# Ledger of designs, part 32: designed miniproteins, single chains

Each design is a single chain, and the fold is of that chain. pLDDT is the mean over its residues in the fold that is shown.

## One batch from the design tools (miniprotein)

Design m1158
Fold by ESMFold2-Fast:
Structure m1158 (fold): chain A 73 residues (1-73)
Amino acid sequence: MLEEIRKLLSSEDEEERMKGVELAAEIAPSLSKEELEELLRILLESLPLIEDPKDLAKAIGAILRIVGLLEDL
C-alpha cells in the first residue's frame, strides 16, 4: 500500500497525485507507527509537485491528520 501511494504521489498527473493523497488519508488510521512515519515522509516529499492551491490544502490536511494519529500512539 505505501509503495502504491508513493507511486501515485510521484505521478506526472496531478489527478493521480491527488488519488495518492486521498488514499493516504483513507488508510492512515489502520497503519502502524512505523508506517505512519513513512507515509508522512512520502507526503512531505510530494508537496513541491502539487500545483493547485486547493489540492495543496488537501495534502496539508492529510499531513496534519497523520501527525495527529502519531501523537495518539
Scores: mean pLDDT 80

Design m1159
Fold by ESMFold2-Fast:
Structure m1159 (fold): chain A 69 residues (1-69)
Amino acid sequence: LDEAIERLKAEAEKLPEESLDRQNLYIGIYRLEELKKNGIKPTADTTGGGFYNKEEAEKLVEKGKEIIK
């Protein structure tokens, strides 16, 4: 999860500052950070953990974008 969040931040930084996509990405990242903070801990076996997989974390960011629409 932590690595996925950092990767998504790096991708967001590649976008123009005024990009709506960058803003939406950061909102999604904020949601992932809140999930981490509020008692969901990443495990060592993140690839087998479904929700803790990098791809699943990215899909959660996309859900965050839907709330803004």
Scores: mean pLDDT 59

Design m1160
Fold by ESMFold2-Fast:
Structure m1160 (fold): chain A 56 residues (1-56)
Amino acid sequence: SLLEELERLIAELEARVAARFGPEVAAAVRAGLRQLAAEDPEAALATVRTLLAGLA
């Protein structure tokens, strides 16, 4: 489902951000994406994919 894919991608992004920028930045990014996902899950999915591509 969209929500299950989104949760998994947010977790992956949090792990990658934590590795590069530290856990505080990662926690802030996760919080923002979870808030966006509650309001607009499609926008959250597009955003997390864009951020993951930039970190590849």
Scores: mean pLDDT 85

Design m1161
Fold by ESMFold2-Fast:
Structure m1161 (fold): chain A 72 residues (1-72)
Amino acid sequence: VEELKERLVEAIKNGDLDGAIQAATELARALGLSDEDIEFVVRAVRVAWKAGASPEGIAEAVLTLAQDLAAR
């Protein structure tokens, strides 16, 4: 999970949206999220990216969202 978070941050820093989406998808899947919840997490990455959030901020928000979805 921590390695996937680091990979997500690096992809965002490099301007690699596809890599960021892949890392977020793998993170959500590792936490046991459904395909629908994974798509919700991916959408959150795209929205935060468009808003110009920091790489660390996007990664933290995505991790928090995925953990909250997994815990319900």
Scores: mean pLDDT 78

Design m1162
Fold by ESMFold2-Fast:
Structure m1162 (fold): chain A 61 residues (1-61)
Amino acid sequence: MLEEIAKLAREGYEAIKAGDIEKAKEKIEQIRELVEKSTDPFVKAMGEYAIKELEEALKKA
């Protein structure tokens, strides 16, 4: 779970840098789904942090 969140966050950030806004949004939604399905508070916190960082990066793109 945590490893999947890290992978999706990296892929989302790479998509933003490449200008692929739709792919970045897909990665954000995939992280959101993992956060919603998890009962681990650490996984939820890390996922929510990744979503926030990606959304802020997306606003600047």
Scores: mean pLDDT 81

Design m1163
Fold by ESMFold2-Fast:
Structure m1163 (fold): chain A 66 residues (1-66)
Amino acid sequence: MEEKLEEARKLKKEGEKAFEEGDLDTAEEHYEKALELALEVGDKELVKETIEKLVEIGVKYIESVV
């Protein structure tokens, strides 16, 4: 479980980088992978943080369509 938790944290960090760069597709992929691992580990805080970031990405997609 420790290895999966560390991987989830790294993926979240990579997603943050992509989000800052405006690469929403890459950010979404990294956050989705981080969320899957966080759910497997049962880390509620990491799950909440990754869901929050995925929502922010969704809002930006909506803004780009409108």
Scores: mean pLDDT 80

Design m1164
Fold by ESMFold2-Fast:
Structure m1164 (fold): chain A 56 residues (1-56)
Amino acid sequence: VSVETANLLAKAQKELGYEVASELSKEYMELRKQVSDEEAFEKLKEKIEKLKKEKA
């Protein structure tokens, strides 16, 4: 994965926990099979933001 994606997942693990970050990583890998790396990164970022708002 790119450094940017790795950093995003590390931040998600810190903020949302290991299990959620692991699930997000799996979803990101699955998305990369269907869409571009750039689109997969944006979808991952969007999902993390949504989960953070739901937790707050």
Scores: mean pLDDT 77

Design m1165
Fold by ESMFold2-Fast:
Structure m1165 (fold): chain A 100 residues (1-100)
Amino acid sequence: MREGFERVLEAWELANEGLKKMKEGDYEEAIRLLEEAVRLEPGDIFIRLLLAEAYAANGDIEKAKKLLEEMKERIEANPKASPETKESFKAMLEKMIEEF
């Protein structure tokens, strides 16, 4: 857990830099930074959502959809999430997929 905090901080810094690159229109660099952030924190739903948005912005629609579908599977398998939380989160992800 101690080493996990340093990885979380590094992942968040990478995700923040990725967001800046998305705002600048540098989607290829944003994807690179966000893929590294997901590698460090594969369980971070927020970073995965940012990566899906970066893929979609770059025209990689199939990669974006696949990542969102994988997130639906992960939330469904999470024993700590309430049924209401699972339903709301999956509905949000489904709406994002349909907008592509």
Scores: mean pLDDT 81

Design m1166
Fold by ESMFold2-Fast:
Structure m1166 (fold): chain A 65 residues (1-65)
Amino acid sequence: MEIDPGEAEAVLYLIQGAIALKYGDYKTAAEYFRKAAEIARDVNPELAKLAEEGAKQAEDLYRQA
């Protein structure tokens, strides 16, 4: 399988965001998910959408905390 370097970088940011979200660091999770979405937009729109949804969820949780 051919892995685009940008896609791989976006996946790494998604993983970091998911870890932060799991441990209740919603601000950091939102930041990582936003970075993942920005990188993924040009290489994998589906991955970008998942990252945007994650960022929104993390931001909503941060605003409620």
Scores: mean pLDDT 80

Design m1167
Fold by ESMFold2-Fast:
Structure m1167 (fold): chain A 57 residues (1-57)
Amino acid sequence: EELKKELLKAIGELLDALGDLIEAELKGASEEEIEKLKKEVEEAKAKFDEVAEKIDA
């Protein structure tokens, strides 16, 4: 049950990070800002993958 709640939280964080990246790209943010946001997406995806692996293991 706690792993399912953790998964939902990780999904929300990943979607928020993706939304921030998309908005920045649409607004023509700097290369540095885009790179930072891409890293945040990668970190959120890594956390999502970690929680998903614990559920599927």
Scores: mean pLDDT 81

Design m1168
Fold by ESMFold2-Fast:
Order: structure tokens, then sequence, then C-alpha cells
Structure m1168 (fold): chain A 55 residues (1-55)
């Protein structure tokens, strides 16, 4: 799927309290984007936040 679908699935997982799945999906979405894409830092931050909640 497109990175947008992965990001949307990540948001749904996060809202459901499934932070491990959310972190993985945000990371996958970010990997599909070039490093200078405006969404990369937002996806990295979202993934880091989810990881912090399961650590």
Amino acid sequence: SDWKELAAEGERAYAAGDYATAAELYARAGQLLPSDHPEVDALDAAGARAVTLIA
C-alpha cells in the first residue's frame, strides 16, 4: 500500500492503544518517503511517541 495508507493504519492503531503496531506502521510509511519530504519528521515523531508509550 501507499505510505498514506500505512500512516492512516498507524493512526488507527495509536487511537486503539496498540502503540507497537502504530510505531511499526509509522516507520514503514516514513521509509517510503524521501528524507526531505514534509511528512517524514511528523511520521518519525509519531513513531517515537508510540515507542515511548510501550517502552
Scores: mean pLDDT 78

Design m1169
Fold by ESMFold2-Fast:
Structure m1169 (fold): chain A 79 residues (1-79)
Amino acid sequence: MVDRERLGRLIAEELRRLAELYEKQGRLEEAETLREAARLAEEGRVEEAVELIATSERLSEEDRALALAMVGIARSIVS
């Protein structure tokens, strides 16, 4: 139970950090997509956050791979 909430918070934190980096690079659409995914993860909607990242046309294939890798790292920390 606590681990699910912790996972959502860790994913949200990592995605927000990546979004901040993209925003500093002027990549506002990618940053907004990652913040939306972070909000979903923080709400406990981790599967929807992953789906948004995986299917978003606003993210390049490389951006999706990086964001999904960050999710995977958060999962490995909680495991």
Scores: mean pLDDT 82

Design m1170
Fold by ESMFold2-Fast:
Structure m1170 (fold): chain A 70 residues (1-70)
Amino acid sequence: SELHKKLLEAIGRILAAIGEIFDAEREIEEAKRRGDQKALEEAEKRLKEAKEELQKAKKELEEIEKKLKE
């Protein structure tokens, strides 16, 4: 089923986005320890982008789940 393939892809994107959030949060902590303002700003930007990607992937998952119930 094409919907089941899309479901697995959406789950994969959610997991990838969660991983990117954890990596960005680690980089923020490390940048703060070093007092590296440029690295901090770059890591905060990556965190924001990763959270936005997570929200998009979650919305795609919700749409797929609705179609699977029809």
Scores: mean pLDDT 87

Design m1171
Fold by ESMFold2-Fast:
Structure m1171 (fold): chain A 57 residues (1-57)
Amino acid sequence: STTELKARILAELAANPGASNREIAEALGISQATVSRYLREIAAQAGVSVAQVKNAR
């Protein structure tokens, strides 16, 4: 599901701080476009920027 994939992206960011969209895509076996799309959706849902999602502690 979309929710499960978003959770996996967040888990990958937590495991690999500073990971690029390419590195996340390669780790999860999905396209960079999919990573970019879901990061935007996560950011919108949280009311923050994509950069803030990637730098969340």
Scores: mean pLDDT 78

Design m1172
Fold by ESMFold2-Fast:
Structure m1172 (fold): chain A 65 residues (1-65)
Amino acid sequence: SAETYEKLLANAKELKQKRGEKFVQIMLDALKTTLKLLKQRNSKPETIAYVEQQIAALEEVLKEG
């Protein structure tokens, strides 16, 4: 949902501020690996959608410089 994405985006912004861009990139890479495994294992659509939203939020934050 939009409300879930806004919360994830706020968390991602805080993470970048506290831990820096390199740490955000490491988390993004780990989540992308997790997403690939979830899709291979036919995990619940809700779980896949949540991880995709987390990835989108981290990617958005990295685009901001």
Scores: mean pLDDT 85

Design m1173
Fold by ESMFold2-Fast:
Structure m1173 (fold): chain A 74 residues (1-74)
Amino acid sequence: MPLLSKEETEARLERALAFIREHAPAAAEAVEGLVRQTLALLNDPSASDEEKLAALEATERGIVRLYIEAAEAA
């Protein structure tokens, strides 16, 4: 699967973080950390497109997991 544009991917991750801050604030710090790490990798010219895609998919799954865990811990 091709990567989205950098700007669209960054906007998508920012929207996901905003959602978590509103609906699951307990998970916000962990999600912010994941988003920051993923953005750093996306901006790394030495990383392959495959590595960047795998990191995006892992981050999306991680955000969902952290949201569910925060909801269950409440």
Scores: mean pLDDT 77

Design m1175
Fold by ESMFold2-Fast:
Structure m1175 (fold): chain A 75 residues (1-75)
Amino acid sequence: SSIKEELIEELRKAIEAAREGNEEEAKKHALKALELAEKLNDEKVERLIIAALLAISGGDLEGAIRLLEEALERL
């Protein structure tokens, strides 16, 4: 589905930004991923992305990467 493909793309962009230490870009793409996960009605992926957003806000980019990778693996 197009929503799932867009979600995968936004998750990958969020992971890349977090790996580069770019908190603002990681948050931007993770927020877009959250909107797409909500449209897909995947509650587990939504919860993982919310946890990743909290990690980014706390400066835990390594934790955010792990959570976003787990969300991506579920898709």
Scores: mean pLDDT 90

Design m1176
Fold by ESMFold2-Fast:
Structure m1176 (fold): chain A 71 residues (1-71)
Amino acid sequence: GKQFEVTEGTKKTEEGLLKKNTALAYEALGLAYEAQGKLEEAREYYEKAIALAEKEGDEELAEALRERLEE
């Protein structure tokens, strides 16, 4: 569905970058495997998400994902 949201250009740009960032797709896969108890596969996808987040300059996402790996 389409959602109506009026935000500043900066916030809209951040949301657009998050939607285009493949690191979010790898994070979602990591979460799905973790929920299934497949911890080795989950770790692999989290590491891929971290690497891509660092490459794209998303340090906040990279740090959040590193915390997930410490569990």
Scores: mean pLDDT 67

Design m1177
Fold by ESMFold2-Fast:
Structure m1177 (fold): chain A 60 residues (1-60)
Amino acid sequence: MLLTDEQELQLAWLLAEEADEETRKAVGEMIKAGKTAEEILAYLEEKNPELAAKVREIVA
């Protein structure tokens, strides 16, 4: 599913606190491109599984 405005805001805040600049930029571009929560999670599972677990709690 697509992120809600609230989930997008929570995700952006989490990324600002815990993700590096490259990961934050990549996820921002995915959101702009209309990628689903599942696609964003798949990307994060590969790059940073610990961060992916936290993001899953936001988008579940």
Scores: mean pLDDT 76

Design m1178
Fold by ESMFold2-Fast:
Structure m1178 (fold): chain A 66 residues (1-66)
Amino acid sequence: TEFLITFSGDPTKQIALVLRLLGDPNLTLTPVGPNTYVLTYSGSAAEAEALKAFLESDPAVTVTEL
């Protein structure tokens, strides 16, 4: 499962979230532009759905399913 993630707002919050995401062994972040990453998730479909919901709960994050 792949998502395009774009960050807005406070750079400190962006850095903290990126570091948290990089701690997940099922998750790969690839920088593709300024404040923009492709997130590849290798876990279950249910876990990918939960991850998407978590990311969408942050008002500084825009998530687009690829």
Scores: mean pLDDT 77

Design m1179
Fold by ESMFold2-Fast:
Structure m1179 (fold): chain A 90 residues (1-90)
Amino acid sequence: MELPSEEELIARVEKLARELAKQMGLTDEQIDEVVAKVRELVRRMLAAQTDEEFDAIYEEALKEVPDEFKPIVRTVAFAVRAYLERRRAA
């Protein structure tokens, strides 16, 4: 079974983050900012070579965002971790 590409993962996470931001009542400009930061976070997490590096990136992201955005950060981390685990099992 073929794994989704990193670009497909990024696109799916961006779509999910955009939908969550819309549900939070953010403006289009704020949604675009959130999506840009999510894209950066996904790429940073995908570049992590160890579980310790991944966890450090996740914890730093949680410190950098307001409490209302923590669900988005958690969703991103969950999706990327699931992708990395599937990649190791493939």
Scores: mean pLDDT 78

Design m1180
Fold by ESMFold2-Fast:
Formats: sequence, C-alpha cells, structure tokens
Structure m1180 (fold): chain A 98 residues (1-98)
Amino acid sequence: MSVEELVKQAEELIKKGEEAEAAGDYKEAGDLYEKAGELYLEAYKLNPEDESLLDNAIEAYEKAGEAYAKAGDLEKALEAYIKAGMLALERAVKRVLA
C-alpha cells in the first residue's frame, strides 16, 4: 500500500471517529482513531523523513485514548496513551540525533 493510500484511509477514519464521538459512540470513536494511528505509523515507516506522519499518528493515538476514557475502557485508554507517549519520545530522540 502506498503512503498516499495509507494517509487517505487514515484521514477517512479520523472523520468517522469524529462523527462517532459527536454521536456519543466513544468506543467506536476510539477504535477508529486507533486504526487511523496504525495507518499513519505504517505510512511513517515507509517514509521516515516525513515527521508529519509521526505527528498525525501521535495525535490519532491521543484521540483514541481520550475516546476510550470517555467510554469507560480505561485499559484501552492507557494502551493508546502509552503508544502516543512512546512515539513522542521516539520523535524527541530523533530530533536530538539530527
């Protein structure tokens, strides 16, 4: 799958997640945001010089964590926030090495 195809799919999942969140379907929103984060991260692995893909992955996992927390799924919320935090730390380390 190309970077462009992965980004397009991730953007559609973010939109669906925002629609689910607006409807109060927080668990569905969390699942959609998590999948978007996975697709942005896959795109970043294919194009590691494009930090915006990593930034989008971090934001998607943060949104997933917030949605899961609102749904009362504290385990999934914690897992999503940990993923976001790990990616943010990886970004910080990469910036120091550049």
Scores: mean pLDDT 89

Design m1181
Fold by ESMFold2-Fast:
Structure m1181 (fold): chain A 55 residues (1-55)
Amino acid sequence: SREDLLAALEREAARLRAEGSPYAPEVEQLIRDLRAGRLSEAEALRRLGEIRKRM
């Protein structure tokens, strides 16, 4: 669900931020866009996949 995806993204963003990862801001932006309704769950998952490919 959208709530489950948001919870998972928030947990991942927190870990990336704690680790000093350069990808933390990108995941944080996905969370903001998903919360604001600017992004669908499917598009958020697609973008997360692209970010992970660059990790």
Scores: mean pLDDT 86

Design m1182
Fold by ESMFold2-Fast:
Order: C-alpha cells, then sequence, then structure tokens
Structure m1182 (fold): chain A 82 residues (1-82)
C-alpha cells in the first residue's frame, strides 16, 4: 500500500514536470497509468507506462524514459505481491 502510494505520487510528479516541458501527451499517458495503478489494473498501468517511455525516448528525453522504465519494474513487483 505505501509503495503503491509513493509510486502514484512519483507518476503524478513526472506528469506535472512533463506538462512544464510542453509534453502534454507524455503527461496524459502518465496520468492514465496512475489511474490504472490506483484501480489495481497493473497490466493497463504497465501498457501506459511503456507508451510513455517510448514517447519520451522519441522526443530525446532518455532520462525520463529510463525513469519510467524503473517505474514499470516497480509496478511489476506490486503485481506479484497482489
Amino acid sequence: SEEKKKLLLRLIGRAIAAVGRGDVETAKLLVEAAKALEEGNYDEAIKKLEEAARRARERGDEELARAIEEDIERVKELKKKS
């Protein structure tokens, strides 16, 4: 539960930062992933995060893409414990 809350706040923080950089599409994907994660839909959350990571990498934001890939691994860990 606590790990899930921390991850949700992290995804929201990344979305806010993406909006600040003008990347509304990546922000939207991160918000959709956060909603799926809150609902316990881990597979949908992973799918949205994979889309967000691809989008970030295509824009040349390798740092954000790698950070989202780490978030995907944390979602996979949460799924295993559910």
Scores: mean pLDDT 86

Design m1184
Fold by ESMFold2-Fast:
Structure m1184 (fold): chain A 61 residues (1-61)
Amino acid sequence: DILEILRRAKELAPHASQEDLLRVIGLVLAAIGAELDGDTETSQRYLEEAKKLLDEIEKRA
C-alpha cells in the first residue's frame, strides 16, 4: 500500500537523511509509473524495495 509507505516515510523523516528519503520517494514514484503502464508485478517489486529501505532506516533511527 503506497499510502502506508508514505506514512512511514513521514514518521521517519526527522530521523532520516535527505538522501534516504529521496531514495524512498524515488522507489514509490517508480512503482506508480509501473502501475500506470499496467505492470503490477514491477510495481509490487518497487514497493517491496521501499519497505525494505524503510525497515533499514527505522533500525538506524
Scores: mean pLDDT 82

Design m1185
Fold by ESMFold2-Fast:
Structure m1185 (fold): chain A 57 residues (1-57)
Amino acid sequence: DQQKIEEEEKEVLLEHLEESKKLLEKAGNTEGLEMIDKAKELIETKGLDALAEFNEK
């Protein structure tokens, strides 16, 4: 089921961002927290399309 696979990939990416956010909070890295928030917004608004553009070499 193609749609379910895409949703799972989105969830995995969001999990990685959440874990990074927790580490940055513990380190007191406010700049990194802002970057994570922007990345989460891009994924939520553009989904995996934003990921494809981000990974373009």
Scores: mean pLDDT 70

Design m1186
Fold by ESMFold2-Fast:
Structure m1186 (fold): chain A 61 residues (1-61)
Amino acid sequence: MEEYEELYERAGEALLAGDVETAKRLAEEMQRVGEELGYTEEARERYEKLVAAADAVAASR
């Protein structure tokens, strides 16, 4: 699996586990890798959605 997609999948898994800190870290790294690959807008959109979901999980605690 390419690193960009692996980071995205792992960030989603961290969110499902309620690990907000890991999810945000993986989302940031995923965005960086995606930008390097030229997927700037897609990586930004994925990052924004993951961070919003992580913030929602944190707010529910």
Scores: mean pLDDT 81

Design m1187
Fold by ESMFold2-Fast:
Structure m1187 (fold): chain A 68 residues (1-68)
Amino acid sequence: ETPEEVAAGARDFIRRSPPELAAQLARDTLEAVGASPEDIERAVQLMEEGRTDEAAELVAKAILDAYA
């Protein structure tokens, strides 16, 4: 629907998923929206550090930027 709703959905999905699945989904989503390898690596690092909310926000921002 709206980019904001899509971003919110991705954020919630990442937060609710097991860490391994959340990391894969974050990577796949960032690749799909054309994010840089550096942003993908940062999202994975945030997940590894248990900073799931920050990783989810990075993915949400990338989705919003792709629709800008």
Scores: mean pLDDT 78

Design m1188
Fold by ESMFold2-Fast:
Structure m1188 (fold): chain A 111 residues (1-111)
Amino acid sequence: QLEAYEAALAADPNNVDALQGLMDHYATLGDKEKLREVIKKLEELLKKNPDNADIYTALARGYLDLGEYEKALPYAEKAVELDPSNPLARRILAEVYEKLGEKEKAEEVRK
């Protein structure tokens, strides 16, 4: 998988799906340094694409995987605002609310 994500990014450095795949790979390994590197690339990409819901979803997941829940929250909220029907964005927002102790808000998002 890692080689496939790296090849995809070599072909298109703005490939959000490949960046999300790299983040998941590094989160699974517990490599917080590499995870932060991918998050930084997504933040630079967001500056050029401020209305791209997928980038907000990716950043929310990245900060969630780092255990930085307060940083994950505004990205997760914005992802749902831009694409309220996206089940992945809503799932990530619910996870962030649970990690912050906001159980009622998490249950509302799951509906």
Scores: mean pLDDT 84

Design m1189
Fold by ESMFold2-Fast:
Structure m1189 (fold): chain A 89 residues (1-89)
Amino acid sequence: SDLEAARNAAILAEAAAEVLEERGLLRHAAAARALAETARRAVENPEEAEALVEALLREHGEELAATDALLESDEELGRETLERAKAAA
């Protein structure tokens, strides 16, 4: 469901933000935190989800894309993020 997808996105993005902060990648961490906050707000207010996602992509879209590419290319960073997300779920 969209609600479950949003909850999972919030957990994963929060885990990514924590790992990125520990690595000193503060700009990537800020983008991940923005995604986590947006996903959490979408879970609380599903009627606002579309507007919240549009605002997120407008403000953080480029940095989110860069962060996603980093997590996909850095095997250790991606693995650590997934392990932390599983622990938080």
Scores: mean pLDDT 84

Design m1190
Fold by ESMFold2-Fast:
Structure m1190 (fold): chain A 70 residues (1-70)
Amino acid sequence: SERARELAEEAARLALEAARAYLEEGDEAKAEELARRAEELLREALRLGSEEVAEEARRLVARAVAEGGA
């Protein structure tokens, strides 16, 4: 479960980096690549953890994206 949470936190970091790449750098390709990797990590976290951990992971990613977007 700790591993699943670690992956979820990494997904949130990548989601924030994707938002920054899009909004601050204007690099759409970089933003899409980072967002795709974040989604892959979130999916892996869901596979390794329980539904409770998966729900927490979704909340972390959503929060990071919301804070990264103005």
Scores: mean pLDDT 74

Design m1192
Fold by ESMFold2-Fast:
Structure m1192 (fold): chain A 70 residues (1-70)
Amino acid sequence: MSKVLTDHADTLDTLGKKLSEESKKKFDMSKKYKSNGDMKMAKKYENEGKRLQDTSDTLGGIADGLRDTA
């Protein structure tokens, strides 16, 4: 029982870390567009980065809940 929950938690953590890395890349792109004066693209990438980070945080919370149950 506990191993199945832990395996699922590890999968969610892996996905969450990947989304967090993608979020950082989106924020880096946003900064690059800001330095070039492209505020529309900067805002688009900033919004995508925030969405990815929020999803990553949610997956991490679910993973922690599964581990606490295991």
Scores: mean pLDDT 82

Design m1193
Fold by ESMFold2-Fast:
Structure m1193 (fold): chain A 67 residues (1-67)
Amino acid sequence: SSLARQIGRRLEEEVGVRLSEEEVATLIRMVKEHGWTQEEVADILVNNFGLSEEKARGAAEIILEAV
């Protein structure tokens, strides 16, 4: 979706995190479907995407603002 593309650009520009539009769309969907908290999204970004804790927290905040 255009939202996932916009959030993906924001992640790259503000946090230096590169996620594909499909990965961003999946994360947004999972947050909406499962009610993931910002901390749970950050944990997934560390464990599944290999981000540092600092970058994961910033990325999670941006993703949660989209839902």
Scores: mean pLDDT 86

Design m1194
Fold by ESMFold2-Fast:
Structure m1194 (fold): chain A 70 residues (1-70)
Amino acid sequence: MEEEKEKIFEEVLKRVKEFLEKLVKKGYITEEEAKEALEDFKKHLEENKEKLDLEEMLEIIEALEKEVEE
């Protein structure tokens, strides 16, 4: 169970990073904004790890990524 949560945490960070990189490539945000957003998101996840629904966040990120690719 604990390992499962760590796996989801890493997956969320990975997907957010990939999503932000795609937004930069499409010109929606700057590289600087993407780096700042990723750093802030990582810090927020670490501070609120027990409170946040990481599984729900992963699903939302995946849905947003598919929306942008369509």
Scores: mean pLDDT 73

Design m1195
Fold by ESMFold2-Fast:
Structure m1195 (fold): chain A 55 residues (1-55)
Amino acid sequence: SAELEALGKKYGLSVAALEGLVTLERELGRDVALQYGMRETGLSREQAEEILAAL
C-alpha cells in the first residue's frame, strides 16, 4: 500500500519488514511486535508505535 511505502521510506524499512511487523502484531500482540521492531530495526518506541498505529 502507499502508506506502507511511505513508512518504509521514512524509517528505512522494506515493505516486507513492515508486513512482518503486522504479522507479529496479529499473531503475538502489539507488545511483541514493538519489542521485535525496536530490536531488529533500531527504531525508538515512538517510531515503532507510529508504524504499528498506521498499519
Scores: mean pLDDT 78

